# Designed miniproteins, single chains, continued (2): the designs that were tried, part 55

Each design is a single chain, and the fold is of that chain. pLDDT is the mean over its residues in the fold that is shown.

## One batch from the design tools (miniprotein)

Design m6003
Fold by ESMFold2-Fast:
Order: sequence, then C-alpha cells, then structure tokens
Structure m6003 (fold): chain A 57 residues (1-57)
Amino acid sequence: MKYQLSRIGAGLLSERVPVEAGEVLSEEELKERIAKSGGDPEKSLKAMVEGGLITEV
C-alpha cells in the first residue's frame, strides 16, 4: 500500500524526519518514519488514516 501525506500529517512526523505535504510513501517507509519520530507505527498509521491525515493511493 502507498499513502499520501496531508500537510498536518507531514507536520506530525517532521521534527526529525524529513517529510513533505503531498509526499507519497509506502506503508513500510511510513511505519519506519513514524518509529523514528517516537510513535507506534501500527497504532499511529491507523489513527492517521482514520483522522484523514493520510490517504491511501
């Protein structure tokens, strides 16, 4: 699966991991970036999809 980051979603990841609004990442890449940001990859990915912060493409 691939996900496109919203502006808000990019902001949630971005303090130490370079991401851009509108960037398309694979599920594996997004989970790795969430983990590097100190989040739980599985839980955070689910919450971001449900909140509309990322969209499956």
Scores: mean pLDDT 76

Design m6004
Fold by ESMFold2-Fast:
Structure m6004 (fold): chain A 66 residues (1-66)
Amino acid sequence: GLEAVRETYLEKIKNPDMPEEELRKKFLEAIKALKKAGDEESYERLVEITANILGISKEEIEKEVE
């Protein structure tokens, strides 16, 4: 859940040259995996945090992971 978001963010800090598109992709992959696991509460929480980090809407993220 939230651990995956933290891991992805730390990877960006370690590799400041990582493009935002790559960061977004890693977050979306983590969210998709969580959705497949059926944990709706953690999914919603992860979407919220990811939206805040990437500066995009929750709705945009939800569309990407459908």
Scores: mean pLDDT 71

Design m6005
Fold by ESMFold2-Fast:
Structure m6005 (fold): chain A 82 residues (1-82)
Amino acid sequence: ASRVVEISLDDLRAALERRGVKNVDAIMGVVEELAAEKPTFSLADLITALSKAGFSGRDIQAVVDVLREEYGVEPDDLLRFV
């Protein structure tokens, strides 16, 4: 069974802004769309959605680093946004 990591949308936005991540409003738009479609999704689903939205590999990696460092997200975890 995959571990589920629960993350507040407001807390994620604040964490991205504190870390100086670029394009936070646009990134949060993608996260909010995924959260509206699915109660949980994988880190791979988020990476795919950000890539399809036109974010660079560097910007995507910055989001992944925030999730890993601030929330302890691992590659096999599922994400739930509230």
Scores: mean pLDDT 83

Design m6006
Fold by ESMFold2-Fast:
Structure m6006 (fold): chain A 90 residues (1-90)
Amino acid sequence: MPSREEIEAEINLSLAYMSISVLKTAKGLSEEEKRELVELAAEQAELALKNGAKPEEVAEVYERAAEVAEEAGLEELAEELRRKAEELRA
């Protein structure tokens, strides 16, 4: 049986990926809403890491979040997220 922490990590990862998916597919979002979704994905990825998620998997979430942030014109946030992914792989 997965531990409580393992379940929480999976929930956090799922929420991060869901935020990324919404941002990638939705066309009616404001710039503010796009920023909030990217920040939510990053926050959920960080919580997943704290709950014992594999660093490589969290790094992948940061990379995907950075990609959609860049597509949304959030260049500074995209660079920050790519840096976080690189730190987890170092």
Scores: mean pLDDT 83

Design m6007
Fold by ESMFold2-Fast:
Structure m6007 (fold): chain A 116 residues (1-116)
Amino acid sequence: SETDILLQFSELLQQGAEALKNRDWDRLLEIVKQLVQLILSIKDPNLQLLGVERLFELVETAIKLKAPIDVQLEMIDLLLQTIDTLLPTFDPELQKELEKIRDRLLKLKEQLLKES
């Protein structure tokens, strides 16, 4: 059910926060991949957007904590691919909010590539 998907998403976000705390980058990447699959399984576009926003916060925190560059880039690319998948399914107002997150991810990717 949708409720079961949302509960599983919340549990995985908590596990992601624990992986960040422990600097367990391999575990974090596995959790991010699972979170992406759950977001794509959500039927409500508003909840999908919220999921992307929460996942973006997790990725931004990993970058701030100096995760390995390959892990940072893979997480950014996973999020960009997720956004590109969702964009054509969303109404114009929700597309605008996804595009803001997409623009932030592209700027982060550009900064990482220039500063490495």
Scores: mean pLDDT 88

Design m6008
Fold by ESMFold2-Fast:
Structure m6008 (fold): chain A 70 residues (1-70)
Amino acid sequence: AAQAEADALVEKGRASLEAGNIDEAIKYYEQAIAVDPKHAKAHFNLALAYAQKGERDKAVEWLKKALEAA
């Protein structure tokens, strides 16, 4: 199912973040959203990852999408 596949991609993103690889985590979160566009957790995690990188415009964009998906 799309939601379960997106959940698995979010977990891969978390593993990349644990390894210190923020850019890799972002890619996995983006893939999760591509699989399940309504996956609120993926949108929220992507927003936080962009915020950590200082990319505020992208963080705000994805946070708005996370709120719409919730």
Scores: mean pLDDT 81

Design m6009
Fold by ESMFold2-Fast:
Structure m6009 (fold): chain A 62 residues (1-62)
Amino acid sequence: MPGDVYRAVEDWPAFDENSLAVKKGELVRVLEIVDDTWVKAQLLSTGETGLVPKELLERVPA
């Protein structure tokens, strides 16, 4: 859900300027659900934003 914190379950390289590279274990905040495959997220460590595959994100308990 938008605003919730998720953890990357594996490394994922960016494919273009609109996508966000993540390392396994990094925390991201979901900003927007784009479609069935993609979310717009922000890396908590760097503040960088971009598109990430939804399947790579695991919700962190509150």
Scores: mean pLDDT 78

Design m6010
Fold by ESMFold2-Fast:
Structure m6010 (fold): chain A 73 residues (1-73)
Amino acid sequence: SLSPGSLSSAIEAYKRAIELDPNNAKAWNNLGHVLFTLGRDDEAVEAYKQALELDPSDKEAAANLKAALNALA
């Protein structure tokens, strides 16, 4: 298992990437994945929605969004 510090560091890095380029779909998808791993499902859904809004053809982001939405049900 990843230490809590490594997941926190990953969130910080992806948030920094998004601050520098809010259109970085990959950073949004990666942020969503880390948030989903932490059980922060509402925040993960929002990050995946941003990734998919920026790149509607990203099948991985679409599948990840569906998984996160199912976790909220």
Scores: mean pLDDT 83

Design m6011
Fold by ESMFold2-Fast:
Parts: sequence; C-alpha cells; structure tokens
Structure m6011 (fold): chain A 57 residues (1-57)
Amino acid sequence: SSMAEQLAEEQKILERAREGLIAAGLSEEEADRIVEEAKKKNDLEYLDRAGVRALLA
C-alpha cells in the first residue's frame, strides 16, 4: 500500500487507542502521552483493542 494508506491506518489505530484510554477514565493529556510513547517504541501493532486492554492491565 502507499505511504498515505499506511499513515491513515496507523492514525485510526492511534485514535481508537486514545478513545479507549479516555473511556477507561484517563485524561486526554494522559491518553495522548501513552499513545505517543507507544508509537515511539514501535508498539503500534499492540494498540488495537487487544493492545489497549493490555496497556490498561
């Protein structure tokens, strides 16, 4: 796929992870920090629904 398609897919995963963390009771700032840190660590594949649950465990 193109780089634009890959970037859009990554953004969708990050947005879902962010929403999940906020829904779990974290602040927007805290959720953004966690998502940013996971992205920098190349843990994007674990930030889908299962990854969000693991992050909160």
Scores: mean pLDDT 67

Design m6012
Fold by ESMFold2-Fast:
Formats: C-alpha cells, sequence, structure tokens
Structure m6012 (fold): chain A 93 residues (1-93)
C-alpha cells in the first residue's frame, strides 16, 4: 500500500543477500534497519520473522508475521509462514 522508502528498501535488499548467504544475525540487523526506516514495511517484518524462526525464536517469529499481516492483511507469504509456524508448534506439542 505505502511504498517503502528507497533507504528502507536498500536495507531490506541487503538483508535478503545476507539471509541467502546464511548470515542470519547480519540479515536480522538489516531487516531491523528497514523497519526503523519504514515501520509499515510488511515484507521486512515477514523476513525478520523468518530469520527469528531460523534462529529458533518462535515467539518473536510469530509476532513479526502477525505484524506483517496487520500492515497488509492480504500478504499471502506472511499468512502462510504464520500458519506453518502454528502447525509446527501444534505438531511438536
Amino acid sequence: EVKPSEEAKKAYEKGLELEKEGKLEEAKKYYEEAIKLDPNFAEAYNNLGKVYEKLGKLEEAREYYEKALEIDPNFIEAGTNLALLLMKEWLES
């Protein structure tokens, strides 16, 4: 809906590169920077959730997926990630 700033998008794109390289802590910092630059950047919240999930921080991952959906209720990827996370928690209980 609101397009992210060029600076926020650049930080997000750097986060994507680092996540692809498996540099999860560094990717996390860039996604956090993207969110600071644009608090309505749904894609940055979704990818921060994915990083927290990969780090085993499932509660934080859930919060970030929920925030992405709060910003963009039609964000299919965030909805799918949240559903899979909740299913995983249910199956492992």
Scores: mean pLDDT 84

Design m6013
Fold by ESMFold2-Fast:
Structure m6013 (fold): chain A 58 residues (1-58)
Amino acid sequence: MTKEEVEEFLEEALKLPPDEREQRISDLLRRLVEEGDWDAARYLSELLMRYVDEQRRR
């Protein structure tokens, strides 16, 4: 999965309610790890950490 695809996925997930968002992100991260796509998994994790940090500031 490319960085662009990860970003597009996260943008779509962020449009969902929090519970559904967390489930979709978790499902994708698990799939990427199981497929050995560590680059995409790392990038998704980094984007998530940044998003969570910004949310905690509000």
Scores: mean pLDDT 78

Design m6014
Fold by ESMFold2-Fast:
Structure m6014 (fold): chain A 100 residues (1-100)
Amino acid sequence: MEELEKKIREVKLRIEIIEGMELILRGVAFAIVHDRSKSPEEQLENMSEEMKKKVEEEYKKLKEKLSEKLEELEKEKEELKKELEELEKKLEELKKKEEE
């Protein structure tokens, strides 16, 4: 009982941490998109064509990396939610057996 309840608390805490991380990363993703709408073209006009291409490539890589991280966190959260459901079901079955 106590060990199972401890495991449930640990899984719930990890889910909360992931949800907090997702909120922060989605905020960063929104800021990146918003900064692009603030005329990056005007800032790039003063750069050489080679530097402009490098900046665009780095920006694309940053967006892709951020998207990949969000997908990883969502997958981990989904797996933890399934584990939580199984642990809660086991706890309910144990409580019913002790009450009988």
Scores: mean pLDDT 73

Design m6015
Fold by ESMFold2-Fast:
Structure m6015 (fold): chain A 59 residues (1-59)
Amino acid sequence: GLSPEAQRLLEEEIRLSVEALPLAVKVALGLATPEEIEELRRLHEESQRLAAELQALLA
């Protein structure tokens, strides 16, 4: 099974995905504000960081 640390990182990745989805839809439709585009970029960078940490724990 997953370690408690790996489980927390996975749960955080799921949270970020749910948070990013409406912003990604707005960007795709051309409805996003500059602030929303920056927020999506921030969430993407955080997700990349968490993915790297999760990969390190599962290796």
Scores: mean pLDDT 84

Design m6016
Fold by ESMFold2-Fast:
Structure m6016 (fold): chain A 66 residues (1-66)
Amino acid sequence: MTEEEIADEISKRTGLSKEAALEAVRLVREHPDASIQEIADELVRRTGVSRLQAANAVTLARKLLE
């Protein structure tokens, strides 16, 4: 799957914008050794989405990038 396809899937499942979902995919790829919580906190900081939405998006991005 391309990053755009992964972002579309995350957007559909979490309710995030495609832009926020794409940011989640990029953050997971840039920080493969970081915890879900650390990446979710960064996604909240960059996009202003809720912590719950960010955690769900990061979890899905990690799963779909495998």
Scores: mean pLDDT 82

Design m6017
Fold by ESMFold2-Fast:
Structure m6017 (fold): chain A 79 residues (1-79)
Amino acid sequence: SREEFEALVEEIERLLEKAREAVRAGDLESFYETLEKLEELLRELGELVKKNPELWPEFKAFMARVQRELREMVEELLA
């Protein structure tokens, strides 16, 4: 449902914030633990969208944003 989609998006956004905090703190262990949780929620979101194909455009846009943020975090860790 749309409510489930929105709830998962909010959880993923919270984990992205936690991941950014871990990067800023140099806490690699917390960063990788948070990435594992993010992967699980992103998989759940993908399965939800397969059942609700009308959500595909919103999902595609959200995934592009998530991918960009994660790439920026990795680049910051390697700098």
Scores: mean pLDDT 86

Design m6018
Fold by ESMFold2-Fast:
Structure m6018 (fold): chain A 71 residues (1-71)
Amino acid sequence: EEKKKLKKKILSLIGEILDLIGDIIELEKKLEKTTDPEEKEKLEKEIKELEEKIKELRKELKELEEKLNKL
């Protein structure tokens, strides 16, 4: 049962990472169309925050994969 729980968590994290990547792509499209410097700065900050969140989720994913491999 533990393996099944870990697999579900892994799939959930992969889904979250993919959603965040999608959000970044949309923000990058907005950034390309934006001419206002203040708006550009806000979009760049949002992209960086999402990138940091992805980095954290990837660390969690690696830990769960390592746990799964030890079972």
Scores: mean pLDDT 85

Design m6019
Fold by ESMFold2-Fast:
Structure m6019 (fold): chain A 80 residues (1-80)
Amino acid sequence: AAEALAAGERGDAAAIAPLIELTKDPDEAVRVAAARALGRLALRGHAEARAPLVKLFSEDPLKAVREAALEALLAYSAAR
């Protein structure tokens, strides 16, 4: 949502772009941590974090990273 750019961008919203870059990291543990952090941001009201999680779940070759992204997406769905 382009409308969410003002309040909190230096906080939670500003973390989304760096976390998306971390989802491309060669280290599996870094990608898992990024997926979990994006999941927390989505639960805190940053729905824009959901799209990177969907992509990570669909495209990551490692099961552990896909599971972290799926868990984050399921938690977001269950909260609504």
Scores: mean pLDDT 73

Design m6020
Fold by ESMFold2-Fast:
Structure m6020 (fold): chain A 68 residues (1-68)
Amino acid sequence: SMDEIIEKVIEEAKKLIEEGVNLDDVMAIATERVRRLGEEAGLSPQQIDEMIRRVGAYINELVEKQQA
């Protein structure tokens, strides 16, 4: 499901942030990961774009909380 892909990519992104990977690289890696998993699952381009938006928003929230 879309939610399972989102959760998986967010967990992968959390590990990259903990390893000190910069936000731009984390976002690029997460975006590519969502596209690949979404395409493999047969999701539409619109569904993939929505997943990318949701993952990006969550990653931004995680980084803001760590910098506070």
Scores: mean pLDDT 84

Design m6021
Fold by ESMFold2-Fast:
Structure m6021 (fold): chain A 66 residues (1-66)
Amino acid sequence: HMEEVVKDFFESVIEKLKRITDPEKAKELLEQFQKAADILREHYPELKEVIDKYLKEAQKIYEEIS
């Protein structure tokens, strides 16, 4: 299922973000995550809610580092 693949992918990105202490590196990863999320939302509109939830979590983690 595409939903499980997307969930696993975003969970791996969130775990990577939690391990980054450098705000510049965290920003770079967040920007890459945002681009991937934009593409996925365009191709899989039914997954928007799940994708947006992970994006908000990633943004929150970045704000704590910044």
Scores: mean pLDDT 79

Design m6022
Fold by ESMFold2-Fast:
Structure m6022 (fold): chain A 61 residues (1-61)
Amino acid sequence: GEAAFVEALARYLAAHGAARGAPPEAVAEAEALVDRALASPDPAEAVRLLLEAAAVLEAAS
């Protein structure tokens, strides 16, 4: 639902803000996941991809 999307986006934005020292490859992987999320017609897949992007940046930080 919308709440899940907002939470996933907030987590991604927090991870992105913290990831200023992350390797370029991790940032590129996260950006590719966000692009896939924005292109997805499935809201559940969009949430999953945003959470995966956040996890990539969190692991790299």
Scores: mean pLDDT 81

Design m6023
Fold by ESMFold2-Fast:
Structure m6023 (fold): chain A 58 residues (1-58)
Amino acid sequence: MEEEIKKDPNNAKAYLELGIELLRQRRYKEAAEYFEKALKLDPNNELARSGLEYARLQ
């Protein structure tokens, strides 16, 4: 996977990772905001969708 698919929106992955980290810290509202940003960039990201639902439920 040297140079392939490096055109992914790196921001979507970064927002997803930030959302997950905020979930671990129990900062659910901030986590939800970052998962929403990740979903705007990658609407089919199931992890971001699941994270958003979880964060909103807490």
Scores: mean pLDDT 75

Design m6024
Fold by ESMFold2-Fast:
Structure m6024 (fold): chain A 66 residues (1-66)
Amino acid sequence: MEEAERYLKKGVELYKQGKYDEAIKNFEKAIELDPNNKEAWISLAGAYAAKGDFATAARYGKKAVE
C-alpha cells in the first residue's frame, strides 16, 4: 500500500512537469501494486488524455468507476 502510494505521488509530480510517459509508468506501477486504487486509474486516464489518446483514457477511466 505505502509503495503504491509512493509510485502514485511520483507519477503526479512527473505529470505536473509534463513528463507524461514517465508519469504513466509510475501510475502503472501503482496499479500493479494496488489495482483497487481509483486515484491511480483516474491519474493514468488523465495522463493518456494529456497525450491526446482519449480512447485509452476512456478505457482506464472506466476502471476507476468499477
Scores: mean pLDDT 83

Design m6025
Fold by ESMFold2-Fast:
Structure m6025 (fold): chain A 61 residues (1-61)
Amino acid sequence: EKEKKRLEAIAFSTGGILKAAGTGDRIVLLSQGGSEEEAREAEERMREEGERVLKEKLERI
């Protein structure tokens, strides 16, 4: 719910390369494509955003 919306916002900030998917407590970010260069950049950004989101999620529990 809230986590899904946060991940969707992160996906939007990457220009649509990432997309949030899943339900309930199992929400993940998926890479939706792009060039090889974009894929590498998205992976790096996704790792940083993933750490931030994970930390925030743990704080809520």
Scores: mean pLDDT 55

Design m6026
Fold by ESMFold2-Fast:
Structure m6026 (fold): chain A 75 residues (1-75)
Amino acid sequence: IEEEIEELQAAILDKDKEKAKEYIEKLEELLKENPDNIAGWEILSKAYEFLGDKEKAEEYKKKAEEARKEKGLEV
């Protein structure tokens, strides 16, 4: 999951939409089994923002906030 997060970040920096979509699908599957991975939800939000899907970006941003609260990282 860490490797997939790094690869997706690299794809966004390179503006490689095809690569970004590939790693989005992989991360979405991994996050179903690891829903407490805040970094995974955050990178998915950024990836969908990069692809112009604002609705998905906001959805995953809220998932990251929810995971943060579950871990007691609320301030």
Scores: mean pLDDT 77

Design m6027
Fold by ESMFold2-Fast:
Structure m6027 (fold): chain A 62 residues (1-62)
Amino acid sequence: AEAERARRAAEAILESIKLNKDVLTPEQLEKAIELARRLGEQHPEVREVSDEAIKAAEEALK
């Protein structure tokens, strides 16, 4: 249950970045990276999705 919630949260972060990358500020992208890192740290089973969200946010920061 908790792991499923963490996965949905990581997926939501990833989707938000993909849909809004042109309008998100650098501060919002950095916050998304921090949230995704915490999710992957607390729930290793969602690390793959959280890492993808971090990568997407990092790409948007360029």
Scores: mean pLDDT 80

Design m6028
Fold by ESMFold2-Fast:
Structure m6028 (fold): chain A 93 residues (1-93)
Amino acid sequence: SATEAAHRALLDAVLAEGEKAIEEGKEAAEKGDLEKAKEYIKRAEGLRDSVRAVGAAAATSAAAETIRAAADAAAERLEKGIREVKELVEKAE
């Protein structure tokens, strides 16, 4: 359905932005720019929360389970990346 396609496209877009924030956060931490790395952590946390919100909104659709599973997988992927950036920041402090 158009609604399912829209939710999937939104999930994919938010996940891509979150993965970009994680990558930029890792680069900032590796360069010793801990304040910038922390900003990217906050950005990625916000995008993780946005992914979860899309999954929750999908509860009203016929494809709710599929979209929720995709949102949960995307959130777990972002959470793993966020942890990796936090570990780099902690090691540099």
Scores: mean pLDDT 83

Design m6029
Fold by ESMFold2-Fast:
Structure m6029 (fold): chain A 72 residues (1-72)
Amino acid sequence: MKEKAEELLKKGREALKAGDYQTAVEYFEQAIELDPDNVEAHIGLAAAYRNLGQDQKAIEHAKKAAEVMAKK
């Protein structure tokens, strides 16, 4: 489970670096399906949604990442 989530995070990060923000969203969403409290996936979604101009979704995932980090 976690190993597959890490692979999806890697693909999401590569898509972000390539400027393929929609593909990055798809990979990070899949990572969250496997690990709902994955901080890196929520940070990645926030970055991807910000680049897509979807500010409300970006804020939602940034807040979720901050919440999970505060609980650690």
Scores: mean pLDDT 82

Design m6030
Fold by ESMFold2-Fast:
Structure m6030 (fold): chain A 74 residues (1-74)
Amino acid sequence: SLLEKARNAKTIKEQIKLYEEAIKKDPGNAEAWLGLGQAYFLAFDFEKAIEYYRKALELDPDNPLARQGLALAE
């Protein structure tokens, strides 16, 4: 799947591109928004990471990884 390709991508740039493609196909996919947040966090773009973690939590409020990522990026 597109999400599996994103998780297995070798570079942050590839991960971002694949998660953006996943979101274009399914904007309700909380895992794709979480993945974008994590990728931007690893890129030290904490402003973008916060934005995408918040989006993931809007779709899945109980997601522990999104909650942790948001807390660390803030």
Scores: mean pLDDT 87

Design m6031
Fold by ESMFold2-Fast:
Structure m6031 (fold): chain A 65 residues (1-65)
Amino acid sequence: VEELLKELEERAKELSGEVKELTLKAIEALKKGNLLEAADYAFELDKLGDTESAELIKKAIESLQ
């Protein structure tokens, strides 16, 4: 999970606006173990077209279960 979180953090540096904000919130939720909140942010990222961030978040959720 640490490797996936690092990948998400590096990706967030290249993002801007709403997708960056949602990705950072998802990372924080994952660090807190709030998997349902992280899943909600992944859903919103998918709606905005950032399927890569959404998939990384989903993979991190699976790794934490």
Scores: mean pLDDT 82

Design m6032
Fold by ESMFold2-Fast:
Structure m6032 (fold): chain A 99 residues (1-99)
Amino acid sequence: NPEREEALQRLNEFEKVAEKAFELLMKKLKERKASPETLELLEKLKDNPSGAAMLALLELLRMGVEREELKEILLEAGASEGTARLVIDLAETLLESES
């Protein structure tokens, strides 16, 4: 399945930039005045950078941060535009699935 293979390649690219993405997303959460409990939880997950970055994206989306601003953060971390879109699409889908 070419679409599945492309998605897996994009996720692998995200893993390579996830530590930098998490750093930048944490900075954005602090700027948006996320709760101390949220920041502490994310710091405890930093040894899994891709998971921590995804959870940080979910929290920023819950806080009303625009998709385009999140895309710019991921691009600054070194993600391609395609990888940034896929990761944000996945985060939005996960947010919707939590009801």
Scores: mean pLDDT 83

Design m6033
Fold by ESMFold2-Fast:
Structure m6033 (fold): chain A 98 residues (1-98)
Amino acid sequence: SEEEVERLRRAVENLRKLAEEIKAQHPDDPRQQELADQLLSIVDRVEELIENGDIEAAKRLLRATVETLFQQGYRTPHLVEAARELGLTDEEIERLLA
């Protein structure tokens, strides 16, 4: 649906902002810079899937990315907002943060 596509685009924007924040906050950390670059590549792939109408593939890739970042210990407002735009409940997000 149009509303679903708009939610996915907002999730993408939040992950892009997270990548930019990682780059800005860790300029001398090669691992954090590489993670940010990988996240930007994933975001670009998701945008391509949305443009091609592969909405279910875009959703799966975004959800896997968000869950992986939570499991790796990332606790940022942009990541939480991306999860909410993907339809994760506050309870599901709290479980991922535990």
Scores: mean pLDDT 87

Design m6034
Fold by ESMFold2-Fast:
Structure m6034 (fold): chain A 80 residues (1-80)
Amino acid sequence: MSEVQRLEAEAALHTMAGTVAEKQGDYEEAAEHYRKAAEKLREAAEIAAAQGTEEGRELAERLRREAEELEEKARELEEK
């Protein structure tokens, strides 16, 4: 896999773990997993943007938005 694909896969695993924790009522653990997923997506976005292609820029924008959504979800769980 490319480095971007590897980071996206790692982010997906953390998102899944966060979802499981959230459904079990473990909101602190869920928030931690969502933050880790967001960090991986931001790293993937930086690599994608660094490619200097239009496709890379579009991918970076999508990954940054996904990271922002996960960060927002983590904040909501911490505020409950």
Scores: mean pLDDT 86

Design m6035
Fold by ESMFold2-Fast:
Structure m6035 (fold): chain A 110 residues (1-110)
Amino acid sequence: EPLKGYIVISDDPAEAEALAASLRDAGHVAKAFRVDEVTKERILAAADEMLAAGAESIVIIFLSPLTPEQREAVLAAVKELVARGIPVEVGGPHLTDEERAAFEAAGAKV
């Protein structure tokens, strides 16, 4: 499987790190974020590190709900990555239909 960069976001840091560790054990690059750490600049910095490590795509996983401000930060980062020609996938059990539509409109696979 091609190398993927995973950004895992949760309000439970242990849950996010457990998933990130599992993804690293599977041969991918992964970084865990608390929801309060989510900014456009931090998501892009993590993605750039993952791409430099050989990741061919970025996957952003939400394990907890985002605030509107955090959602806009991730959406802005997704738009920039897609504009750069980087494949982006977004997923998680707490995405609303409105959030899915916004990420799809930004060019991400949801």
Scores: mean pLDDT 84

Design m6036
Fold by ESMFold2-Fast:
Structure m6036 (fold): chain A 73 residues (1-73)
Amino acid sequence: MEAEEHIKNAKKYLEKAKEYYKKGDFKKAKEYLDKAEDHLSKAGMILFNNGQKPSPELIETSKEVKKLKDELA
C-alpha cells in the first residue's frame, strides 16, 4: 500500500471515529482512532524511507487524530 493510500484510509477511519464519538460510543471511536493512527504511522514510515517530508495531509490528519484522542483521554 502506498503512503497516499494509507493517508486516505486514515482519513476514512478518523471520520468513522468522529461519527461514533458523536453517538457516545467512545469504545468504537477509540478503536477507529487506533486504526487511523496505524495507517498514519505506516504512511509516515514510507515517506521517511523515501527521503520525503510528511505531506500536509499527513500532518493535518495526525493533528485531528491527536485532538480527538486527547478528548477521549
Scores: mean pLDDT 84

Design m6037
Fold by ESMFold2-Fast:
Structure m6037 (fold): chain A 66 residues (1-66)
Amino acid sequence: MSPEEAFKRLLKLMEEGASPEEIVRQARELARLTRDPVDLTLAAMLIAVSDHPHRKEALEELFREA
């Protein structure tokens, strides 16, 4: 899975109202696939401007390795 595919999956899970567990799992996948801080920052910005109930969990997981 590419970072772009992982990000699209994360957004889809958030749109579908997936559980926090599923959101966190997909955010971890994205973080593992992209090691570029710029890509992570762009993904975080897009998630942060979304009004999704689980965006906080996704954001925390993206920067877990920092």
Scores: mean pLDDT 69

Design m6038
Fold by ESMFold2-Fast:
Structure m6038 (fold): chain A 93 residues (1-93)
Amino acid sequence: SEADRDYYGGAVLAAIRRELRRRGLAAPSPAQLEEIAAELEARLAELREELKPEISDPRELIRAALDRLLEELGVSEAEVAAGAALGRALDAA
């Protein structure tokens, strides 16, 4: 659904922005962004495998793994909403 797409996009952008702040990267290179994305994808995959025995629905599994990742990073619901709004603005441009 559109709401799920907005949430996932917002969550990904919020996670990347959190990692940029944690690493002190104000002007990241494309290579640095790719490295951060790869590390976040690897952690998300690990969380999906950990939760797989408890969650049979693939969509619920992805959502639960992503929620766990955001919690580990200390990302708030407000940061996810801000990320979703930014994603929509970029799609409209």
Scores: mean pLDDT 77

Design m6039
Fold by ESMFold2-Fast:
Structure m6039 (fold): chain A 61 residues (1-61)
Amino acid sequence: KADILAVKASRAAIEGNVEELKKYLQEAEKLGVGPTIARAALQVARDAGQEEASKALEELL
């Protein structure tokens, strides 16, 4: 479900786990909610100071 993917992507973004983040974003794209989840993950990555995760999310948007 999209809500579960949003939670998992946000957690990966906060932790700076770019590999897991990309995995959850790919699953979100298959469900048609990729941009919505990517924007939410980008906000929490920026708030947590995760520069590499933030850059990866900005490139995907």
Scores: mean pLDDT 79

